# Designed miniproteins, single chains, part 91

Each design is a single chain, and the fold is of that chain. pLDDT is the mean over its residues in the fold that is shown.

## One batch from the design tools (miniprotein)

Design m3354
Fold by ESMFold2-Fast:
Structure m3354 (fold): chain A 77 residues (1-77)
Amino acid sequence: MTKEERIERLENEIIEAFKKGDYERAMQLLQEIRDLAESPEEVIEFLNRLAEKAKELGMDEFAEMLRTVANYVKQEA
């Protein structure tokens, strides 16, 4: 499995976990993305992309959470 395929799989699993209300699972999967990323910028790009997708799905609270995490990563970069 390529890194890109793994990231896509994790994105889908995070969305499903959040839809089920499994926030602990969603946070664990976000940590896996952070561990796979080669740079803080890659993590920020992923989180912003996922936040836009969540907003399009009507998951506004999840989108805001993802943007908050992205801002936190950006401040530490």
Scores: mean pLDDT 78

Design m3355
Fold by ESMFold2-Fast:
Structure m3355 (fold): chain A 88 residues (1-88)
Amino acid sequence: SLPTPEQLARAEQVASEARDKAYEVAEKILLDAGVPEEQARELARGISAFAELVAFAYALDGQEDTAVPEAVEIAERWAKREAERLKA
């Protein structure tokens, strides 16, 4: 069945929290790795947007407790990969 408006609103709140945390983690990893500020912010925006979608999917599947931690872990792994790629 389709999600209820209440389920959608809750999933959007969880996704928004995940996006904000994922952005902070990704930006910090990239900046600490020496990526230029503008490029680090652009990459962090892309990474956090993907993390938001992951968290939204987990929340809609009733896995709210895992949504934010999983999204942040994905963002951390992706940011570390980008930092390594840019150093090479």
Scores: mean pLDDT 88

Design m3356
Fold by ESMFold2-Fast:
Structure m3356 (fold): chain A 75 residues (1-75)
Amino acid sequence: SMEDLKKREEELKKIHEEAQARLREINPGLVLDLDGKLVTLSFTPDARPLTPEERERVLQIMREFFKKHEEILKK
């Protein structure tokens, strides 16, 4: 139904905003874009390189994001 689609869209927006906030805490130049089913992680032109420790934290955030994203799409 239209209400179920709206709830799914709101859940997707929430997990996207949460992941984006966590990524920005590591590096403010990190941008997470969601265009339909396509998820991209990019850097602003002025972004500094990630340290190895920051890279591991980014990978952990992305794994958690993709897991939640998949769970919402299965509903």
Scores: mean pLDDT 80

Design m3357
Fold by ESMFold2-Fast:
Structure m3357 (fold): chain A 65 residues (1-65)
Amino acid sequence: VTKLVAADIRMIGLGVETGKKITTSHSNGEITITVENASEEDLKLLKEEAKKISELTGHKVNIKL
């Protein structure tokens, strides 16, 4: 429960850091991160953060462009 809030806070931080619009959605034990116009470096950062969030929450994390 509280781990999902921590995941949302981390995603907000990534949005500020990358300057990209990042949207998160939570459904049936999965977290989906949607980013528009992501660069290769943005994707690398998002994949690293998705792995950390997956470990923190125990939920599957998906990235959508």
Scores: mean pLDDT 70

Design m3358
Fold by ESMFold2-Fast:
Structure m3358 (fold): chain A 93 residues (1-93)
Amino acid sequence: SLEERLSRLTPEQLEELKKIAEKIANDPEKFREYVDLAIELLNSKDPGVQAAALALLREILKLNPEVKEYVRSRLDQLTPENRALVEEILEEV
């Protein structure tokens, strides 16, 4: 589940990722750039890196739900397992 993946991160790591998302909140081009970065990081074999990418993507989508369609257009870049986790984020936000 999404929550099990995110449990790999400390509260401090989650707050730092939230701050990163908040710093880009006023720049729509940066939201797309960071979505692309998160998608790339989800292809990492490191579960901690995957968890950080999921957390970052969730915080970006909370701040700018308008990028949901852009995220959906990138789902084919992911493994089926990671695609299901990103779809769970899209349903929550």
Scores: mean pLDDT 82

Design m3359
Fold by ESMFold2-Fast:
Structure m3359 (fold): chain A 86 residues (1-86)
Amino acid sequence: SWSVRGRMEGPDAVVRVEADEAGNVRVEVESPRPIVVIDSTVTAAALARGGPTELEGELPADAPEVHVLRVGAEGAERRVTFVERR
């Protein structure tokens, strides 16, 4: 089995994501404002959004495709993208 951890910092939220190759995902969000998760279909790959984004771990050659998680306060949603490592 494999797993990857992703972290993203934004103006109003810190998102930590942990997932495995079976598609089980754990998302931890810290924000002074209410957070709305719009799309929770997240599978481990690589966090592609620029800025203060970090990713730990190594994915197998057949790592999952791109997955998107939308997180943020209503009216201030942001997109967290996980992409296959190429």
Scores: mean pLDDT 42

Design m3360
Fold by ESMFold2-Fast:
Structure m3360 (fold): chain A 56 residues (1-56)
Amino acid sequence: SAGEKALAGARKAYEAGDAVGAQVAAGEASRHTNPAVRPATGGSAEEALATAEKAV
């Protein structure tokens, strides 16, 4: 699904040290999979990834 692809991109960005890119991609993954799940506002890249993984 589009959410799974976005989550994979978020993980790659996080592993490359791009925390901002990882947060943005993780937020997109959450929106594609379940629009009722909101991204962590003011959270870390790790929290954004955890939220997206739960949604995907």
Scores: mean pLDDT 66

Design m3361
Fold by ESMFold2-Fast:
Structure m3361 (fold): chain A 90 residues (1-90)
Amino acid sequence: MEVLEKLDELKREMEKPFASVEDAKAAGKAGLKEIVELVKKVHPEIEDSVRSLAEGGINALDQAKTVEEAKAIGVKYAEALRKVFEEMLA
């Protein structure tokens, strides 16, 4: 499923090294926004739930003060979104 592949990509992206906290935040926010746009196209029935969860992640990333904190937040929200989609495949 395209969404699961994109979520696994986001998790891998957030686990790589970043030069600054701003770079880590930008990567996480971009990934979460891409997931919302993909869901809007392929699973519009859960768009509102996914968008709300992604907005929570973006807000958490805005408050991150270190690269490690931003990376942990990005991974956490990618995993939370992945669980939502895994239930749709059952």
Scores: mean pLDDT 83

Design m3362
Fold by ESMFold2-Fast:
Structure m3362 (fold): chain A 71 residues (1-71)
Amino acid sequence: SMKEEAEKKARELIKEGKKAREEGNYAEAIKKLKEALELIKKYNLPKELREEALEAEIELGVDLLREVVLG
């Protein structure tokens, strides 16, 4: 179904966002995580996935704050 495809895509986007963060590509990380959250909201995807995306955004926010304060 479209919802099952959206769930798979959202999981892939979260993984890509986490990888982009690890590589220091914060713009790409932000883009990927936003796209994942849009799919999660649109298709009412599992809470587990929403929590994983939120955790990734928090970790990215901490990295960005560290760059602004310490870089």
Scores: mean pLDDT 83

Design m3363
Fold by ESMFold2-Fast:
Structure m3363 (fold): chain A 55 residues (1-55)
Amino acid sequence: SEEVEKLKREAEELEEGAKVLRELADQGGSTQMRELYEEAERKAREAREKAEELE
């Protein structure tokens, strides 16, 4: 369904964003960057779980 596909896409985008933030944090980012990508990863997980529940 379109809703499931959209949720999976948003989860993937959040996961990719988190990877970018992790790279920035590793290259000299702040502690705030670490918290940001951790939250992005958690939101991605929630989106994936919602997609699976709708299937």
Scores: mean pLDDT 79

Design m3364
Fold by ESMFold2-Fast:
Structure m3364 (fold): chain A 79 residues (1-79)
Amino acid sequence: AMNREEAMEEVDRLFEGMRAALEAVEEVEKETGIELPGSVLSRIMARAAALQVEEGLSVEETRELAREMARREIARLEA
């Protein structure tokens, strides 16, 4: 059973991961001049944040994962 304090800590980690992923994707979009669809952005943010919580990734590891996901999606659009 999870108490409220533990639940709030997990939610804080999820928001941290989503924010890190968003900023990383926006950085890649700025570097490439290509904006990803909102559905793709949401998917990257959700996946990176989930992996941060599930696998204990650092904020920087979460940023790098999001950057790599964004680069792959942009490469698909340029193909």
Scores: mean pLDDT 83

Design m3365
Fold by ESMFold2-Fast:
Structure m3365 (fold): chain A 76 residues (1-76)
Amino acid sequence: KKEKVKEELIKRLLELEPRAKRLKELIDEKGAEKLSEEEKKEVLEILEEIAELKERIEKELTEEDKEELAKEVEEL
């Protein structure tokens, strides 16, 4: 069952990678404080999903599992 959790987390990270990249581009181009309300909502939504994933990773995965997941993310 723990292997299924790892697969689910990796899949969600793969789905979030393009959204995280967009978040970085928005912040880098405009600065976080100069984002429109629509852009701020988009950033908050992405950050909330990342925070949920981070909480699940910290709660469900061991240090070894986290290192494996980090390697998978680097392959993105």
Scores: mean pLDDT 70

Design m3366
Fold by ESMFold2-Fast:
Structure m3366 (fold): chain A 69 residues (1-69)
Amino acid sequence: DIFNPSEEESEAAYEAARGNIAKAADPSLTPEQRTNYLVAAYILASLIKDKEKRDEILAEVRRTAAEWE
């Protein structure tokens, strides 16, 4: 699998995704800036090997997106 990340890369992706979601929650952002953070988190989720952590990130992205729709 071309997208088989290392354990270290997977953990880094999880932390980066959480950071992007936290930034997306800022009410002072433009819609474009918020979308960019959420898209980054969504892409990073594909690098997370742990299913539970990946599902957590995907749920948080959907929740945050729905809050601002």
Scores: mean pLDDT 81

Design m3367
Fold by ESMFold2-Fast:
Structure m3367 (fold): chain A 50 residues (1-50)
Amino acid sequence: SRTAESEAIAEKAYQEALERGLSESQAVAVGAAARLLNPGETAASVRDMS
């Protein structure tokens, strides 16, 4: 489930980057970064951060 959510977020970030006029390679990088930052995974540990 987290994997599917991460992929959806990455795809959305990629699409938005293209809409902003970024190149395809930059849009791919943005999507990859969004996937790494998976909000579903980080959300659980956000409150633990000081």
Scores: mean pLDDT 67

Design m3368
Fold by ESMFold2-Fast:
Structure m3368 (fold): chain A 76 residues (1-76)
Amino acid sequence: DIELGRRLRELMRAAEEAIKKAMEMFPSVKEVRAEIIVRDDETFEIRVTVVSDDEEAKKKAEEFVLSRLEEKLRET
């Protein structure tokens, strides 16, 4: 579906921007990964993984990326 593909591309782009910003804001964060999973009912599941030795930075980076993607998901 062309429309589903467009929405997925917009979410992936938002994820890349959110990850870049999170790593700029939290220099103790070593890695951030965002996975967008398309379910059978054409809804999206968002999974964020953050690697850091600083538990507070890890939590804040995860919350930041999730909030950005959830906001974009409501728009798309």
Scores: mean pLDDT 80

Design m3369
Fold by ESMFold2-Fast:
Structure m3369 (fold): chain A 56 residues (1-56)
Amino acid sequence: MTIEELVEYARKKLEEGKTLSEVVQELIEKGASPTQVTAVALILIGEEFDRELAEA
């Protein structure tokens, strides 16, 4: 799976009300590497932080 596919999957799960920890666990269960999971988490945190700053 590409990082983009993992990010899209994670965004969908967060929109469904799952926590970042639950999403990380689901990615690991799907066979994502620890490096891929870390990259996805950093991208999502960065995007949410940027969105909050834009609305502040």
Scores: mean pLDDT 76

Design m3370
Fold by ESMFold2-Fast:
Structure m3370 (fold): chain A 70 residues (1-70)
Amino acid sequence: GLAEARELIDKAEEALKEGRYEEAIELAKQAVREALASEGDPAERTGLALRALGIIVEAGLKLGKKVEVK
């Protein structure tokens, strides 16, 4: 449900902060799936999916072979 999606996003954000970019992407992908499969408030469902997609993009850029870290 939406609560599970939030928990997955929380874990993905923690993994991202610790430099575990691959783990962050996997957790965020699961969060997107969980949020979109959940029945409930459409606005919250969409918001959670967008947050998870943001984590995938950020982690992917940092992981990506061609990323510059200042």
Scores: mean pLDDT 78

Design m3371
Fold by ESMFold2-Fast:
Structure m3371 (fold): chain A 79 residues (1-79)
Amino acid sequence: SMAVEKIVMNGRMSIRDGNEAMTLAAARILEEMGNYEAAQELRDALRNNKKMKKASEEEIEAAYRQLKALVKSLEELEG
């Protein structure tokens, strides 16, 4: 699925950029889409990043809403 691939890419980029909020949001979206393995890979990568600044609950929720809107747009384009 294009949506799954785009969310995985966003999650991997957010780990590189030190963005915990976007990484956790991407993992949550992947889990909701039934891709538990990809979600767990992002969470494991996050745990191994000692220099990542902790996100607030508000930042995580904002990132989640952003990615949820992206998934909806991509699903509408796919069919």
Scores: mean pLDDT 81

Design m3372
Fold by ESMFold2-Fast:
Structure m3372 (fold): chain A 64 residues (1-64)
Amino acid sequence: SADAAVAAAKAKARAAGARLPEDADSYARGIKGIENNRDEIAARVLRSEDERRRRELQELLERL
């Protein structure tokens, strides 16, 4: 699923030595909380820069 793909990508980046924000768990939970338009949301999040990832998720969740 799209939300699983985004979460997996973040976990993979972290395992590869990329440092995620202190609230990385919050990002993963946010992705899992999205149940509509997950394919489009996940694709956009995956293409986003790390600093913009949370911002986009927050805005998308607000519109949900």
Scores: mean pLDDT 57

Design m3373
Fold by ESMFold2-Fast:
Structure m3373 (fold): chain A 98 residues (1-98)
Amino acid sequence: PTLQEGGQLFQQGKYEEAAAVLEEVLAKEPSALIYHALGVVYFAQGKYEKALEYLEKALALEPDNSVIWHTLAEVYKAQGDYETAEKYLEKAEELARK
């Protein structure tokens, strides 16, 4: 399985299959990109706690990646934590606009 295959399954709305493929990719080649992709898939499934777990792992590898901060903000917003979402969105915007 590949990151591209996982992405294609995600675009088709096959979130469970996308997660399975991406977890196999992660086992071979762990990276912030794969952790972020898994976070996005679990977020799309409404599995917010799992989404945060994977996004935090992505952030540990790439703390200055604005996309990861933006995705974290979206998860917190979906959970109703608007204060944390706003802070993380501001951090994402700061990192994107240097």
Scores: mean pLDDT 87

Design m3374
Fold by ESMFold2-Fast:
Structure m3374 (fold): chain A 79 residues (1-79)
Amino acid sequence: SDLEEGKKLYEEGLKAEKEGDLEKAIEYYRRSAELMKDTDPKLAAKALGDLAKVLQKMGKSEEALEAYREAQELEEKAR
């Protein structure tokens, strides 16, 4: 299911970030959030928050802010 795949991609993103592969972490976090945004918006928001942190580490501040704002929107809609 999209939820199971999304969760697996989120775990792959965490692994990539731990290994220092920030570009792979970004890909996994983006894909994870996209798959889970409708089924588990809180977990999707978590993936977008972790995406924002990685983007900030790479100096992509505007993209990081966008990802963070999307995460906040999903958190608010999920309540």
Scores: mean pLDDT 86

Design m3375
Fold by ESMFold2-Fast:
Structure m3375 (fold): chain A 56 residues (1-56)
Amino acid sequence: MEKLEKAAEALGISVEEVLEEMKRYGFTSPEAALARLAVDKKGLSVEEAYELIKKI
């Protein structure tokens, strides 16, 4: 998904890390996994992370 790739790059996270996070925590959505990684790496709230992903 091109949108996911751009969002991940903007947050300094690779798509491969997002896919690994999905498997590790059982996320069904790559956006949910990316949001979790953004919270852990950037200190964002879950809501802030989802809003940033939505804008990209």
Scores: mean pLDDT 74

Design m3376
Fold by ESMFold2-Fast:
Structure m3376 (fold): chain A 82 residues (1-82)
Amino acid sequence: MSREEFELEVDAALHEIQAAVYKKAAERSTDPEEKLKFYEKALEHYQRALELYQRLGPRYADDVARLQKEIEEIKKEIEKLK
């Protein structure tokens, strides 16, 4: 692994962690407006992580598939709040 590949992997992992934090905040919130804001932030960070893992290539296919499922679930939650 090159330093550039390592930096992209770290960046992807950090975005995934941030997305998980926002998802948990949304799940714990009882206010629909606050839930929507947290889910939108989670979606943004999961999409960033997905882009980075896609750039890293086929070794990260399992991460890509997992993130695609997370993105679809978050999109469903956002639609319920609109």
Scores: mean pLDDT 87

Design m3377
Fold by ESMFold2-Fast:
Structure m3377 (fold): chain A 83 residues (1-83)
Amino acid sequence: SPEQEANSLTPKLIAEGREKELIDLYEKAIEKDPNNVEAYINLGKVYFALGDLDKAIEAYEKALEIDPDNEEARKNLAEVKAK
C-alpha cells in the first residue's frame, strides 16, 4: 500500500542523508491535501530522526487534529514526548 511504502522509504532516505527530499515530498503532499494524515505522520518521523523534537511533535499533533483515533500518530507522539 502507499502507506506501507512511505513507512519503509522514510528510514531508508534518512540513512542516505536525503531528509530534505523527504521533507519537500511530504510538505507538497500536505499542500495538495491538507487532510493527508499519513504525510503528517511521515513528516513527524523525519523530524524525529533528525532530532528536531519540536517539529516532530507539531507534525504528530496535526495528524491527531485530523484523525484523533490514529494509533500510529498517538504512539509516535508519546515516544517523542518521552525523550
Scores: mean pLDDT 79

Design m3378
Fold by ESMFold2-Fast:
Structure m3378 (fold): chain A 68 residues (1-68)
Amino acid sequence: MKEEYEIIIKAAEQGLSVDPKNAVAWTNLGEAYKKLGEYDKAIEAYQKALAIDPKNERAKKNLEQLLK
């Protein structure tokens, strides 16, 4: 449901306000935006996750899918 992804977004945003270098929170934010069809925001979130952790396979794979 949309509400589930909105909760994930809020939780990730709260976590990122405390620790902006949390690659997991950026990846979760990207996945939630992708589920909502907010692809531009999802791409930005995955790029932030990969800037922090270049070995984040989930963020990398999801970003590749959105750019193809």
Scores: mean pLDDT 80

Design m3379
Fold by ESMFold2-Fast:
Structure m3379 (fold): chain A 72 residues (1-72)
Amino acid sequence: SAEAERARGALEQLIALIKTHPDDPESIVKAIRIFGEKYKLPKETIDKLIEAAKSGNYDEVIEILRELIEKL
């Protein structure tokens, strides 16, 4: 669907942001919140992503985002 394609593009852009600007955790956390609210992700998933991002565990953030892409 067009919605799934837009969600995939947004997730891929978020992964790119993390890889290119890992020194900007505030922007990453903000992007996760905006994406999660827009695409109605479960609160548990959003909270996990934010906690991992705040702890600097970007490998975990990227892994979760990739799993979300595969489910689209």
Scores: mean pLDDT 82

Design m3380
Fold by ESMFold2-Fast:
Structure m3380 (fold): chain A 64 residues (1-64)
Amino acid sequence: AVELFQELAALVRASGSEEALRLVEEFYRNPDAARIPELARRIAELTGLDEAEIERLLRQFVAA
């Protein structure tokens, strides 16, 4: 769980988007699986990262 968060957070930090990092940190504190598709899309828009990969990491975190 922590390792998945750190992996996603590192990718987001490398993109330079503070807003996307905030979204990842908020999700870590209050995981809500229903919000994953919306969050993955928003983070992808802010960072240029692959939306499907972000969604996969978020879903794996919730499942742990």
Scores: mean pLDDT 79

Design m3381
Fold by ESMFold2-Fast:
Structure m3381 (fold): chain A 117 residues (1-117)
Amino acid sequence: MITLTESGGGTFPVGGSVTLTSKISGDVNNVGIVGWERQRPGQPRQHVASIDLFTGEVSYSPEYAGRFTISYDKEKKTLTLDMRDLRPEDTATYYSYAVDLATGKIYWGEGVQVTVV
């Protein structure tokens, strides 16, 4: 079983920066993709960013490209999302995920709240 433990949420000023972290633990041998989704109040979940761990290829939704940076430290098993130039529309719950390529199963974190004021 894979678990994701998220941290770094809170309340931040407009124009500020925040780093969200997700510690991935358990059987990670078949984890091939890691990423972040978010859900804004009253809106559907949307893709933010992902990394293919075999190729190193990074994917961003266009609205976050250049403002957000995803990274993964394989030794520490830590997924990060660095968010800069924060805006009120960045207020959302952010969910980290890991994809087990052997089963196709997606494991999700509990979500970390970011509020921008």
Scores: mean pLDDT 87

Design m3382
Fold by ESMFold2-Fast:
Structure m3382 (fold): chain A 69 residues (1-69)
Amino acid sequence: MEAELRETEARLLADIDELRRILEELPREVQERLAEHAEGLAERAREAGMEEVAEALRELAELIREVLE
């Protein structure tokens, strides 16, 4: 069970990293929705015990807010 969770976390972290790379290329409306979803998902990830994913999602949301300024 834990091994499956670890693999899922690694995949999610890779996806989050890719989103961070292409962030500035996304339409502003998509960036705003992504920030909102990332903030919500970060809290859910923390509750699920996925600390690294939760941290990456919070960092993604903060980066999006910075780009949108």
Scores: mean pLDDT 78

Design m3383
Fold by ESMFold2-Fast:
Structure m3383 (fold): chain A 55 residues (1-55)
Amino acid sequence: GSAKEASELAGKLGREQGLSDEQVREASKIAGELVRKEGLSATEAAIKAVSEVLK
């Protein structure tokens, strides 16, 4: 369940931070991968994904 929650949180957080729809989509994908490959929590994955897209 965590990968889906991470993607949803990354999308929501990204939009609140003023990211474009394209950047929000990328952040959601990165967050899901971070949960699957690194075992991060949904919240940690979402924050990290949004930070990576901002740079």
Scores: mean pLDDT 82

Design m3384
Fold by ESMFold2-Fast:
Structure m3384 (fold): chain A 61 residues (1-61)
Amino acid sequence: SRLDQLLQEMVMWMYENIETKSEEEFLEELRRRAEEAGLSEAQKRELVDIMRRAFRHLREA
């Protein structure tokens, strides 16, 4: 699905940028790509929630 594809792309972006980008920059990129992908408000909320937790977990490792 488009949501699954965007999730995979954002996970890759996160790993590539974890050392150089802040959580705020990550969330801005995530929201931009979700809007461009035409996701529903519910899908955007779910995506942001999942990815924010993943980013924080990765940063704490």
Scores: mean pLDDT 80

Design m3385
Fold by ESMFold2-Fast:
Structure m3385 (fold): chain A 86 residues (1-86)
Amino acid sequence: KAAEELELGGEAYAAGKYEEAIEHFERAVALAPDSRVGAIAAYGLGLALYKQGKYAEAAEAFRRAVAIDPEMEDARAAAERAAAAV
């Protein structure tokens, strides 16, 4: 389930396991691409990619989160920050 993958991604991220977090967040986005779960997963994907220094990919993930949920102010700010870091 998409929500289950989102939770696993969050747990991996909190543990500093960014590669595992990326895989779980990618699965969550794939399972529920145009939903609130998908928006939150895309945001988490961006955070994990940013931690790995993959700023261009992080910016894309954050923009996807904003496209799904325009009210995600944190994702909009994060997209601008990641784009500036490239």
Scores: mean pLDDT 85

Design m3386
Fold by ESMFold2-Fast:
Structure m3386 (fold): chain A 69 residues (1-69)
Amino acid sequence: SAEEIERAVEELRREGEEVTRELLEKAKEAEAAGDNSKAAALYAAAELVRIGYEIDAELIRAGLNSGAT
């Protein structure tokens, strides 16, 4: 049902937000430690994870995918 799809999207969004938050936290820690290369890589990873979860959410809504990234 549409309600089941929206619940799946909400759970996926929460999961993506949590993973992205953890990566951003680690990026900020690396930045504070002066490890600019590691910070840049972690910021990039956070953005890629965010995009991946957004794509998966759209695929679930379109009925093309039922799993997380």
Scores: mean pLDDT 81

Design m3388
Fold by ESMFold2-Fast:
Structure m3388 (fold): chain A 56 residues (1-56)
Amino acid sequence: ADTPKGGKFAKNMTPEELGKRVREVLDQYGLSEEERERVIRDLAHAFGVPEELLRK
């Protein structure tokens, strides 16, 4: 019964599902390469997952 409030999103979804959602959002927003990499790195750091996982 330890649910860290700051990271609930990552616990609710699998890393694979999260990666898919991130890619869909990035595609809809039409972000530049620099913005895309920044968002992926930021999310990977926040969720405690490798950047490679979110890219795939």
Scores: mean pLDDT 67

Design m3389
Fold by ESMFold2-Fast:
Structure m3389 (fold): chain A 61 residues (1-61)
Amino acid sequence: MPVLSPEERQAQLDFLTELVERLRAGEISVDQAVDELRRRFGDLESPETLAALVEAIRAEG
């Protein structure tokens, strides 16, 4: 994982928090969440890692 500035880290956490809330609300599907993560982080993370992250977030409720 690349070393991020505090501002970059906060922006990523804010994005993930919003994505989690939308997943929990049923506004987006797991597939849509994976696509959005890939668009945002695809060059930094593998598709498998992004899919695992989305599933972990969904499983925790």
Scores: mean pLDDT 70

Design m3390
Fold by ESMFold2-Fast:
Structure m3390 (fold): chain A 75 residues (1-75)
Amino acid sequence: MKEVARETAEKIREIGREIEENLMPRLKEISDRFLEAERSEDALGEYERVGEEWKESEGVVRGAEEMKRVVERRR
């Protein structure tokens, strides 16, 4: 049983690393593009595009948070 807890913890750490390496840079790029879109003439079109990409990113973050909460409750 403790081995399962260790494997779960390692998997959570892997998800955290993937978020930091892949998702966080993506979120910064999305934020920068949104700020630039506020200055452009096509701000509305860019806003919808950024919204779709942000929607995907939020899903991944929420999934990771929910997994951490479940593991923490079982300690």
Scores: mean pLDDT 59

Design m3391
Fold by ESMFold2-Fast:
Structure m3391 (fold): chain A 67 residues (1-67)
Amino acid sequence: AEHAARGAAAGAATGGRGGGAASSMVQKDYFELGDREGALAAGLGGAAGAATPEASQMSLRYGLKAA
């Protein structure tokens, strides 16, 4: 979990630098739509795949809030 948080924070820093913000918005929209369907599947593989971006986003949000 700690390592995932660091990865997400690094992604945020890199993204915020330039076109990352736009890229993050596109990914957010995609993951929001896909994640909802993934949650409906409730399968270990599906849930794990959908959870990975969510876990990263959670760490990213905490970093953003700290700013």
Scores: mean pLDDT 46

